# Ledger of designs, part 58: designed miniproteins, single chains, continued (4)

Each design is a single chain, and the fold is of that chain. pLDDT is the mean over its residues in the fold that is shown.

## One batch from the design tools (miniprotein)

Design m14124
Fold by ESMFold2-Fast:
Structure m14124 (fold): chain A 88 residues (1-88)
Amino acid sequence: GNEILKEAIEVDAEASFLLMEASIFKLMGEDEAAERVREAALPAIEYADKAIEAAEAGNEEEARRYLEEAKRALREAEAVAREAREAA
């Protein structure tokens, strides 16, 4: 329901922040770090989008499945971003 939609929007927002951080790495000339963070963050956005679409369609079971995948992808992306920050 509304809680799944809210969580999916939050995952999308956090992954979008990582895309902004990737853009900052690109601006700093850290092209490899930028690409790694971008590629890691994109799946989180894709799954969050699918969770939002499923939730809006009333497909709660599918929305929940996509939300869990989105959260997993976000955790992986956050780990990649942290490693990129430490290497910069």
Scores: mean pLDDT 87

Design m14125
Fold by ESMFold2-Fast:
Structure m14125 (fold): chain A 83 residues (1-83)
Amino acid sequence: MTKEELIARIAEKLLQLTPDQIKEFARRLLEMFPDDPAVRAAVEAALASTDKDEQIGLLLTALRHLSPEQLEKALEIVDELLK
């Protein structure tokens, strides 16, 4: 699966989450990938936002900095939250 396909699947699933579940996804993403300052900044901004569309947009920005392997882990997190 390409990086773009992984980001698209994560984005579609994020739209199905509640704002609280999106914040939980953001927290878990920050814990797993704290070493990229751009990812960290985007995730922290998403956690501070109260608007679901803004939260998703900021998280998608963070996801673009991740490798395909890291994106597969992020997809696993969002799938776990949808259980």
Scores: mean pLDDT 80

Design m14126
Fold by ESMFold2-Fast:
Structure m14126 (fold): chain A 118 residues (1-118)
Amino acid sequence: MIKLTESGGGTVAEGGSRTLTGKISGNTKTIFKVGWYRQKAGEAKEFVASIDMLTGGTSYAPKVAGRATISYDEKNKTVYLELKNLKKEDTATYYIYAVDLGDHGKVYWGEGVKLTVV
């Protein structure tokens, strides 16, 4: 069974930077995509960034393009999301997700980590 654990949340000043960390446990052999969504209070979850596990190709939402970098450490099964030039609008709960090809594209979600920009 896949388990996703986020860390690196907390409070950060506007204009600063923060790296969020998502650790994947369990069998990752059939996972083809990992990434991040975020949810602001009273809003739907929105896409932030993804990495394709087969190609290493990355994708970013327009609102974070140029400010976000996603990377994956295969040895430690860890996804990083580095956010730079933080805006108050980046205040949200951030969720790691993983898509499993071995289970018909089933999406696994973490429980979320809160980032507050002040």
Scores: mean pLDDT 85

Design m14127
Fold by ESMFold2-Fast:
Structure m14127 (fold): chain A 73 residues (1-73)
Amino acid sequence: MAEAARVAREALEAINKGDVEKMEQHIARLRELGADELARALEVLLQTVKENKIVTPEDVEALRRLRAFLAAA
């Protein structure tokens, strides 16, 4: 639990910096920890960052889920 929350916080910082490589590392780490739902949410956000596209409804939902997890952890 605490380890997944730490990785998720670092992933949000990587999103804010546009650090694609670091986001990919955090996604892999979350999968190793069994946090597959969080890893999928980060993959949606990573795709948007890679394509430098406008925020989509799926990105908003992914961010909402990630923030809700961090608030509960």
Scores: mean pLDDT 73

Design m14128
Fold by ESMFold2-Fast:
Structure m14128 (fold): chain A 61 residues (1-61)
Amino acid sequence: MEEAERRLEEVLERLREGELSEEEAFQEMMKIVAEMADAGVPDEERRRLAERAGRRFREIL
């Protein structure tokens, strides 16, 4: 989970720096959330991280 949090933060950082488009950042975040599901991370924890990432994504846009 810590690795997934770091990867989500990296994606948001790259979006903020203009290295990723909005669509690219969204796709990368969705991929990370899907990988967490495949790794057996509980739904509640995945949802919490996705909501936090989505909030930060909205703040950057």
Scores: mean pLDDT 77

Design m14129
Fold by ESMFold2-Fast:
Structure m14129 (fold): chain A 104 residues (1-104)
Amino acid sequence: MEKLKKAEEAIERGYKEGRLTKGIEEALKLIGAKLHKVEEDAEGLVDARFSLEVDGEEVSFELRNVPRETAKELLLAVIEAIRKNLLLPGERLVVEVTPAGLAV
């Protein structure tokens, strides 16, 4: 699908240009996703919330404090899952990375 390839290109370009949040916004718009939040902090940690409709049900995704490299890989994996019809209706996927977990 031409739109999925353009979405992958938007993420890759955003990552290379230091504009990953913009790349994510463009990619999600191309695949028809509803974007609720996308932010990158000064440490390169990404917060994102978005949803997709699959077979009339919402599939929700949430990233919290995810390193930008990992966020890029996760968004590319989501696009690949869409291409392969691997997303299940009503599914909710949450990824949270807390650096403080190693200090306890």
Scores: mean pLDDT 76

Design m14130
Fold by ESMFold2-Fast:
Structure m14130 (fold): chain A 58 residues (1-58)
Amino acid sequence: GPEVEAIGQRIVANAERALEEEADPRGQRTILELAIREAEKLGDAATVARLRALLESL
């Protein structure tokens, strides 16, 4: 629903901001793994898939 979509968008936005500040690939991986865990707790499969694609691109 709209609330889940809004929270999912916030998870992605927060992860993208953190990635902009993190130069170390290991740190970038940790940021994305934490964001994936948040999205999994939310049950947002679309956000999980998007974050996993970002992790695979590292």
Scores: mean pLDDT 83

Design m14131
Fold by ESMFold2-Fast:
Structure m14131 (fold): chain A 81 residues (1-81)
Amino acid sequence: DYIKGVENGIKLLDQMLSQVPADSPLRKRLEELKKRLEELLEKLKKEKGEPSEEIKKELEELDAELVALGDELVAYLEAQA
C-alpha cells in the first residue's frame, strides 16, 4: 500500500527529527524531506486506483533520499559518540 508506505516514512522522519539538535544542518534536510512526503501523501489520496508513473517515480526518489538521510543520521550519531 503506497499510502501506508508514505505514512510510515513520515513517522520514521519524526523519530529521526527527535534525535537531531535544533541547530543541526541535518534537521533542515529531514524537515524538507518530510514536507515532500506529506505533499506526495496528499497527491496519493487524490489519485483513484493505481498511482501514475510520475508519482511512482517520485516515490522511488523519496525512498532513496530517506535511506540516504538515515545513513547520514547514523554517521552523525556515530561521530558524536
Scores: mean pLDDT 80

Design m14132
Fold by ESMFold2-Fast:
Structure m14132 (fold): chain A 105 residues (1-105)
Amino acid sequence: TVKLTAPSSVSASVGEKVTLPFTASEDVGNKVAWFKQRPGEEPQVLIINTSKLMPGVDSRFSGSGSGKNYTLTISSLVAEDEAVYYPKNYATKPFTYGPGTKLTI
């Protein structure tokens, strides 16, 4: 099973740019998605295939990475970006969610 490692929390201010990293225990070959979870809401998919922004997602979100190292970047932070962000590997079954990184603004 691929293990994903990420910080438990990151703090930033409105208007800043933040980068949320994760590391996979093995090469996941671009098969990475990012999800946003707010309390009481369903998880929203933001990005698939490492860097492909989903329709309707704000262009302030971007993804990058290769091999074992991946990042989600959020530019021009707004208060509504405060949430838990989850990476997901889907290269090899079982598909694995990483630990959530809580972004506090």
Scores: mean pLDDT 80

Design m14133
Fold by ESMFold2-Fast:
Structure m14133 (fold): chain A 94 residues (1-94)
Amino acid sequence: MVNFSEEAIKALLAASDEKFEEITLEALRLVAEIEGEPFNEEEATEKVRKNPASTFSGALVRIIGISLENPEAAEEAMKRLEEFILKVALPEVE
């Protein structure tokens, strides 16, 4: 089953609302890319602002669904999302 590293989970929990919205928007882009669907940034941004945590959870559920039929694509998406989380959501404390 798909899971984030401890580092990625800690980064998500420490992320500001602004950074969490950026991460959620990236998750939607990755899902659209895997599903071969067009990505509308304006509509996605509105969904993220309205319900960021719910939208993020929905994107993860969609990646898990894809993993049942295409585990390689789902694994790559989760890896890319984790790399984005670690890059963007880390607190300024080194």
Scores: mean pLDDT 76

Design m14134
Fold by ESMFold2-Fast:
Structure m14134 (fold): chain A 67 residues (1-67)
Amino acid sequence: MDREAIAELLVKETGLSREQAEKAVDIGIELGIHTSVEELAEKLVEETGLSREQAEKAAEILKRVGL
């Protein structure tokens, strides 16, 4: 699945801006497939300024699509 397609999914499912969604995909790729949803969500809060709830939802979606 393309990075752009995953970012569009995040926008639709979580209400993130396109820029925030693209950053979230990049962070998911950086941390790799063995990172937990909780660890990914914490990194998303730190790097993007998302709320904990938005970050957790985004992390769940990223892990579900195979990041």
Scores: mean pLDDT 79

Design m14135
Fold by ESMFold2-Fast:
Parts: C-alpha cells; structure tokens; sequence
Structure m14135 (fold): chain A 63 residues (1-63)
C-alpha cells in the first residue's frame, strides 16, 4: 500500500493501547503515537490531533 498514513494511524492507536496497558503515562503514549504519525509523513498539527484521538480511544477501551 502507498497510503502509509492510514497504516500509521492504526499503528499509533495499537502502540498507545500497548503502552497504556503496560502502565505508561498518557503523555508517553501521546508522544509515541505522534512520533509514529510524523514519521509516516503527517504534519505536526495532524499528528497531534490523530495522536490525541488514539490515546483517548485506547484509554476508553481500558476503562
């Protein structure tokens, strides 16, 4: 697939969920998720928005 951003969004969510399950902070999960998205070519603004959503959804799943 040439759509690296779609795959990165899913990987960011899965990584945020993994980190939260291990007892890492929401700040660490957000930082890692944002980094995954930026490395996939997302703008800093888009990476921040998507990373925040990923961390929120992962946290809600674990509650």
Amino acid sequence: MQEKLSKAGREAYEKALELLKKGESEEEAFRVAKDILEKAGASPELAEIVARIAVKEAKELLE
Scores: mean pLDDT 79

Design m14136
Fold by ESMFold2-Fast:
Structure m14136 (fold): chain A 97 residues (1-97)
Amino acid sequence: MTKEQRDKAIEALKKGASALKEGNYEEALKYFQEAVDADPSNALAGTALKAVQALIEGNEREASVYTTALGILATGYELEGDKENAEAGREAVHALS
């Protein structure tokens, strides 16, 4: 994984979280998809994308499951010393909550 791919995924995650805070689920979906495309190995990006898809579909239970998984993943990144991914994940969790 290149630094450029990692940084692009983190920025897209933060933009997705910002769009969610504004209630713009379609824009959030676009940004989380950009995060997945930038770094497919970033589990935060794929999980956030699924959470927003569930919200758009009106599946609150599925959205809650993915939001919980996103929080666990963010904690995992923090424990591994990846503070930037942990922060981006926590911002997405807060926006989804």
Scores: mean pLDDT 85

Design m14137
Fold by ESMFold2-Fast:
Structure m14137 (fold): chain A 53 residues (1-53)
Amino acid sequence: GSFREEARKRLVDELGIPEEEAQRIVDEAMNGPPWEREKRLDELVERELKRRE
């Protein structure tokens, strides 16, 4: 699958992030430079999970 589909599935299925939030996080990560995409995704996910504490 594409990075978008794999990342969204991981956020929803493994981390319990709602589909709408997962979609926004993945879209935001993909809007940056391609070589920073995975780092940006990890940073955005960590910030979202911290907010949900």
Scores: mean pLDDT 79

Design m14138
Fold by ESMFold2-Fast:
Structure m14138 (fold): chain A 73 residues (1-73)
Amino acid sequence: SEAVELAKKAVEYAKKAVEAKKAGDLKKAEEYHKKAGEYQEKVKKLLEEDPSLIKEVEEAIREEDEEVQKLAE
């Protein structure tokens, strides 16, 4: 579940980066993009320690990606 929470944080910051870029705040966009990458690295380490979490994280990311796609419309 911790890996799922961190994966959701990664998607959240990626979304904030897109929103900041659309608003013309390139510095904030870069900061949020970097934070998204940091959360992605944390998730990767957890999945390396416990590969059984891969399916749970992939399912959670799919749900978050669907929400991001709806908001982009």
Scores: mean pLDDT 77

Design m14139
Fold by ESMFold2-Fast:
Structure m14139 (fold): chain A 55 residues (1-55)
Amino acid sequence: DDIEALRKKLDELYKNKKITEEEYELGLKALEAVENPSVPTEEKQKIREEIIKLS
């Protein structure tokens, strides 16, 4: 599951202090938006790409 993999990556980055708490919270909110069926597919794709860039 790509979303689960991205969550784990965000957790790793935060625990290793590679990202700030603010960046971690924004990443989690972005993942919640991707899981929300009301968000358009094109917007979800952009959010996924932005989270991947944090890796």
Scores: mean pLDDT 72

Design m14140
Fold by ESMFold2-Fast:
Structure m14140 (fold): chain A 57 residues (1-57)
Amino acid sequence: VEELEKKFEEALKAGDVESAQKYAEELVRAMEAAGAPASEVMARAIELGKKIQEAKK
């Protein structure tokens, strides 16, 4: 999970929105596999989506 977060942040800094989106999806999937509540998974997905939208500017 930490490795996916690091890759996501690096992709955002590089302006690689496609890779950032892929790592965000993998991170959300990893949270689901770890048994995180649906509410927590949704909140994280929204947060990651906001960061991707900021990077698109």
Scores: mean pLDDT 78

Design m14141
Fold by ESMFold2-Fast:
Structure m14141 (fold): chain A 66 residues (1-66)
Amino acid sequence: MMEREIAEALARMRVALGNLLASKGDYEGAVAEYEKALRLLREAGAPEELIEEFEAKLKEAKEKLA
């Protein structure tokens, strides 16, 4: 149980960093942080709703990068 809660907290911190990088136009950095967050969530078995939320952020950042 603790492992999933810790992974979710770390993932949220990475998403916050990704959001900050994206707001500065660093979409490559944002993509990297969102991908790290998603790996943590998937490995921890996080709720699908939370994974979908972060996948949407990753998709938006990738679209800006291209």
Scores: mean pLDDT 80

Design m14142
Fold by ESMFold2-Fast:
Structure m14142 (fold): chain A 55 residues (1-55)
Amino acid sequence: MSEEVIKRYEETLETLREMLKRLKEEGADQKTIDLLEQGIRNTEAMIESAKARSA
């Protein structure tokens, strides 16, 4: 059903997590880190919701 959409969200999640790691290592602004962390949480929730609906 939504496998392609879930895969896209998983790819986005991986990219966001890599960006978060790099920004933390580079000492980026806390506001930027917080925004990325929110994006990661939202993407995780969307993946879980899509998987639950597909089950």
Scores: mean pLDDT 80

Design m14143
Fold by ESMFold2-Fast:
Structure m14143 (fold): chain A 60 residues (1-60)
Amino acid sequence: SIVLKVKLGDVEGGKKEAERLNKTLPGVKVRVEGDTAIVESTAGPTTAIGAALRVIGESV
């Protein structure tokens, strides 16, 4: 498994996107703790990076 931690500029937006990713992306689990999103992926590094970018509000 790959684990990425990313800082959120928008915690509420990050939480909403984390819930969407958990429903739509197999092999990815995203949780938000304070101002940090924790992305765990069993699907590989490209999928983990894509999820992290979406959580911080970047277009993917």
Scores: mean pLDDT 77

Design m14144
Fold by ESMFold2-Fast:
Structure m14144 (fold): chain A 90 residues (1-90)
Amino acid sequence: MEEQEEANRWTAEKLIEVGDIVDYEFKILEAMKDVLELSTPEEQKELRKKAFDIAEELSKMTPEEVQKKLDEIKKEATKRANELIAQRKA
């Protein structure tokens, strides 16, 4: 699409949106760090892609909805990390 070829047309609003997405991606990856450490390089790449997609979704939400989504991601990451740790200790 022509819009994706127009890097020079980035507005201040788009730059702010990208900044928010990057910040949310960082927070998601921090919440998932234990899972990332226990994952293969290919799984880590997939998780980073998923984190970016979620971060883009969060950039369109209210601060209250963002916090709730981040809490949910942290809970799911903790469950997955515990499962992987249990598998290694067995």
Scores: mean pLDDT 72

Design m14145
Fold by ESMFold2-Fast:
Structure m14145 (fold): chain A 57 residues (1-57)
Amino acid sequence: VPLPDLPPAPYDHLPKVPVPQEEFEKIMQELADKIRAGEITWEQARKELKEFIEKLK
């Protein structure tokens, strides 16, 4: 869910992990949108996120 007040600073979530911050935020946003639209459940979203991270490894 995007914060309407202030956009997150790039330094606030430093990409110290090998997972690219841009791709992580993109998948998180897509999953949040699908949950909001009722397309998937929170449980399914967590499963999708875990699989995505595992593939990036």
Scores: mean pLDDT 65

Design m14146
Fold by ESMFold2-Fast:
Structure m14146 (fold): chain A 87 residues (1-87)
Amino acid sequence: MEDEKLLKEVVELLKKADKAEKEGNLDEAAEYIRKAGEIGSKIKDRIHLESVEVAFASLLSASKAQGNEKVAEASQEALDKVQEALK
């Protein structure tokens, strides 16, 4: 299904973001998170959208706790896009 493909793409982008963040490449991590948010916002199934919303909310909380401003901003943008898709 299209949603399964989009979910897989979101997961792969978030794995790339995590790797970039661990390597100190915060701009690259932020870019992957923004792309994940764009792809995630295209998911049509509400349960899958809510799953992606939880993932970005968790990432936002973790980034704020770690003081990663750029990753936190990208995570907020991704969360906002997914929440708009849930309306």
Scores: mean pLDDT 84

Design m14147
Fold by ESMFold2-Fast:
Structure m14147 (fold): chain A 81 residues (1-81)
Amino acid sequence: SAMDEIIAELEKLLEAVRNKEPFEKIEELAKRVYILAHEKNLPEELLKKLEQLLREALEAVKQGDYEKAIELIEEAIKLVK
C-alpha cells in the first residue's frame, strides 16, 4: 500500500540516523519521505504533521541529538501506520 511504501522509506531514514550517517545522507532520505508522501496523495493534515516531525528530526540531527531524532522519526512511523 501507499502507507507501507512511506513506512519503508521512514525505516531507511531511522536506520541512517541510528547509524549516525552523514547529515547530507540523512537530509536526502528525509526529503525522499516527504516527496513520496506527496506523490502518494496523503491527506493534507497528515502531510503537515509528517513535515513538522521530519523538520524537527533534521534539526535534532544538526544539534547532534540523535536520540531525539530517533524518537521523532518513530513518531512519524506511528503517525502513518
Scores: mean pLDDT 88

Design m14148
Fold by ESMFold2-Fast:
Structure m14148 (fold): chain A 65 residues (1-65)
Amino acid sequence: GPAGERAVELAEKALEAARAGDEETALRYMKQAEKATVLAASLGDDEGARRAAELAREAAKMLGL
C-alpha cells in the first residue's frame, strides 16, 4: 500500500546515497525509512515494510555499519 511504497522509496534513496559515498544523506534517509517502515507495518503493509527493511540493511552494509 501507499505506506509501504513510501518506506521503500526512502530506503532506495538511502541505498543510492550509500552507493555514492554520501554517508550523511544515506543516514538521513535510513532514519526516515525506519519511521516509514514502522508506520507501514502498523497499517498492515507487512510486505512493503519488509522490502524497505531489506533495502535499508543493504545501505547499512554499504556504509560498513
Scores: mean pLDDT 86

Design m14149
Fold by ESMFold2-Fast:
Structure m14149 (fold): chain A 65 residues (1-65)
Amino acid sequence: SAADEALARLVDVHRLSPESARRVLERLKARGYSDAEIAALSDEELERLVVRLVTEEGFVVERRN
């Protein structure tokens, strides 16, 4: 599904923990993004949204080493 694809990209490409990836998806959807819209974003655009959540909302993201 689009949600599963977006989750996988946050974990594999952006190196978020699975828990942080789920929380990011929930916050983006709360901001009005659909799963399909998130899945259609480029890696650069998706990273930019993650950075905005951290900087604007004080959201804490755990990244895998």
Scores: mean pLDDT 80

Design m14150
Fold by ESMFold2-Fast:
Structure m14150 (fold): chain A 58 residues (1-58)
Amino acid sequence: SKLYRAVRDYEARLPRELTLKKGDIVELLKVENENFWYGRNLKTGEEGYFPKSAVEEI
């Protein structure tokens, strides 16, 4: 699986979105569309949608 690092904080706004803190490591589970990906925050264990612009590849 591909790992990404959060480059900024992202606050979940909808029930299926993933909250990120800058520096969190995210495992990519699915590329949903051009703007949002689905993944797991490895620090919290939570899964959800997040903007691909909020992360960078490790």
Scores: mean pLDDT 85

Design m14151
Fold by ESMFold2-Fast:
Structure m14151 (fold): chain A 65 residues (1-65)
Amino acid sequence: IEHLKKALEALEAGDEKTALEHLEKASRSPNAGAAAGAYEAKKALEQGDKKAALKGVRSGIEAAK
């Protein structure tokens, strides 16, 4: 879940490019909950929906606990 946490920090800082890079890595995680959250967040961010991206990252982190 390290990449999801880094993506969250980047999104909160307004660094969408760095967040997208970490979300791509997290979406390939062997943890299904983390991967699902990262995949949803990546799709949202690619479509310019920062609020949905933040929700996806947070959901992925919670599911990975």
Scores: mean pLDDT 79

Design m14152
Fold by ESMFold2-Fast:
Structure m14152 (fold): chain A 85 residues (1-85)
Amino acid sequence: SEAELARRQAALVEALAEVSEDPEAAAVLRATAEGLRRIADALAAGDEAALAAAVAALEPLARQAEEYAAKMSREQVERALELAR
């Protein structure tokens, strides 16, 4: 389901935050994971207004999270994948 996919994405992003050595990157990644969890909750509840609000809140973080993730080493990404299992 879409909610399950969003929860899995949130778990991976949270794991990326945990392996990040950059406190600013970790904060943005954690905020992004929380946004993805809100999307998952709204999808599971069928709450269209909550979903729209969660998506809008996530958008300003999305590019920053992508930029931080792109700077992570292969070892950090592999550790995050292991933690997200």
Scores: mean pLDDT 85

Design m14153
Fold by ESMFold2-Fast:
Structure m14153 (fold): chain A 82 residues (1-82)
Amino acid sequence: SLELILRAIGLALRAIGLIIDAELLEEKAPELAKKARELAEEALRLAMEALRTGDEALLEEAERLLEEAERVLKEAEEEVAK
């Protein structure tokens, strides 16, 4: 469906943004930045797989991973601010 395609693209773009943000923090908070990047990379993979297969469950998992990546990235930002 068009709705699934647009949702998958939206999640993929969100994941790309988080990967970039994590890479920018990697020098100052390497462990947390790496974890956030790996979670966002897995979310991107699942969003792309959902586009290929039409599997909405993969979009739900991608969204969960992005929420976890955002939490970890916030922790990395807080560590850099100390």
Scores: mean pLDDT 88

Design m14154
Fold by ESMFold2-Fast:
Structure m14154 (fold): chain A 70 residues (1-70)
Amino acid sequence: SLEDVYKEALEKRLEMLEKLYKAKVPKEVIEELLKEFDENVEKMVKENASVEEMKKVIEEQLKKFEEAIK
């Protein structure tokens, strides 16, 4: 369900946030990544996007978090 996808996304967002802080990524970069994630997820919810489209958007956002950790 969309609710389950959203819940898992929030859990992964929290895990990635902890990794970003541990990797000492600049605060400004972390704030930008969180803003992009939140804005994209909110847009998908407001537009009543499909489960598949939501998963794709979340996956792309999480990849940006992973690139920032490196």
Scores: mean pLDDT 80

Design m14155
Fold by ESMFold2-Fast:
Structure m14155 (fold): chain A 89 residues (1-89)
Amino acid sequence: AAPAARVTVTGTFESAGAAADAARAAVEAASEVPGFLEAEVRVDEATGVATVTALFETVEAAEAAARAMEEAMARVPGLRSVEVRVEPL
């Protein structure tokens, strides 16, 4: 299926380990949403930044995933900031 929407969640953490844990949690949260297609993870160990980009079959699935992914990252200790973006494709 062609992707209809992209979700990008970026979290900044006090440690690279927390960033890696947050990226894993966000991918798990995204993958549980019906209409999930794929996810890509970037972790910058020097800055403690985790970026997860996920593709979805519908905008509604992407919006549900955005909430779940943000919540998953927010549960990881050491969070400094989190940003979420949903883009129709």
Scores: mean pLDDT 86

Design m14156
Fold by ESMFold2-Fast:
Structure m14156 (fold): chain A 64 residues (1-64)
Amino acid sequence: SAEDYLSRGIGYLAEKKYEEAIEEFEKAIELDPNYSEAYLLRAIAYEKLGKLEEAKEDIEKYKE
């Protein structure tokens, strides 16, 4: 489920595996494009990787 992918992504964030976290959050968003928490957490991972433009786009989605 989308929630299972979100949980795996959170696990990767805790391990500082930001690329793997993004892959899991992408899967959550594919299953539920309105999953605001997935966009927020993906933005955090993008910021950790210095991908500031991608992080900004995800924050804008989260605020919708």
Scores: mean pLDDT 87

Design m14157
Fold by ESMFold2-Fast:
Structure m14157 (fold): chain A 79 residues (1-79)
Amino acid sequence: SDSEEEKQVERLGERLYKKLGLDGTQEFLAKLFDELQSVGKDKEKQEEAIEKVLEKLRELGASEEELELVRKELEERLK
């Protein structure tokens, strides 16, 4: 349910913060935002950009469950 999804997102955020610190997390998120913005409104290019973002998060130790939550959030924001 909602509370379980919120906890998974919080855990991912905590891992990112612990790995990169505050400044590194902000830089990482800014780069991800720029990557997504660069593909414009093309849904195929947006999906490719989302996959690249998820691969970077997987490298940082995100679980497949956490990656699915991030995918859904990014897809909603790109509508």
Scores: mean pLDDT 70

Design m14158
Fold by ESMFold2-Fast:
Structure m14158 (fold): chain A 100 residues (1-100)
Amino acid sequence: MVKELRAAYTALVEAEERGSITTGELAERTGVSQATVSRVLNELARRGILERVRRDRRTTAYRVATPNVAAVAAALGVRLIAAELTETDPRIRAADEKLA
């Protein structure tokens, strides 16, 4: 997975599971730079997949926008999960061939 797709997938999962995610939380969880995760979160918000919310006076967070956009976010998440589950490195492929 490219860094931007990893950040997008993690943002959608964490925002749905925890209710909201900040740029700092996403950067820490993915190991992706704050600049890259900020860009990803802004793009998802621009497309209406996430919405900016104020968690407190100084903290801006992002949550999944309701419910038509939640369906789009879930469909995107399913495609990203399917891509990760299908991606096999040579070691995993060799192990599967030996166990088959």
Scores: mean pLDDT 65

Design m14159
Fold by ESMFold2-Fast:
Structure m14159 (fold): chain A 66 residues (1-66)
Amino acid sequence: MKYLVKLSGDVAVQIGIVLRLIGEPHVKVTPLSEDTYLVEFTGSEEEEKALVEQLKSEPNVEVEEI
């Protein structure tokens, strides 16, 4: 699936989230703007669901399925 991930708040926290996503073996991250990223999952549905739920639990992170 594809998701729009929008980050806000502290820059160091934003960088940490981006580095985590880039580090995932079956995740493609494409920057769309300074704070908005297109995230594409190519791995298992279970891994995708777990990572999306983790992102949604973070304060100042908005996740939208497209």
Scores: mean pLDDT 80

Design m14160
Fold by ESMFold2-Fast:
Structure m14160 (fold): chain A 62 residues (1-62)
Amino acid sequence: GEELARKAAEAAARGDAEAAGRYAQEGIKNGSLSERGAMAAVVLGAAGRAELGAQAGIKGKK
């Protein structure tokens, strides 16, 4: 889940909504991310906090 949370947050931080959505959905689909974790990664990434977003995504899975 960590890699997908990080990729989603980084994609959102650079304004790539399509890539962010794909990484978030992939994590949800394969069970490595919760829906809330994936949403947190994208939202915090879009706010310019990609590192915090990645961490929130990973933590939300636990």
Scores: mean pLDDT 74

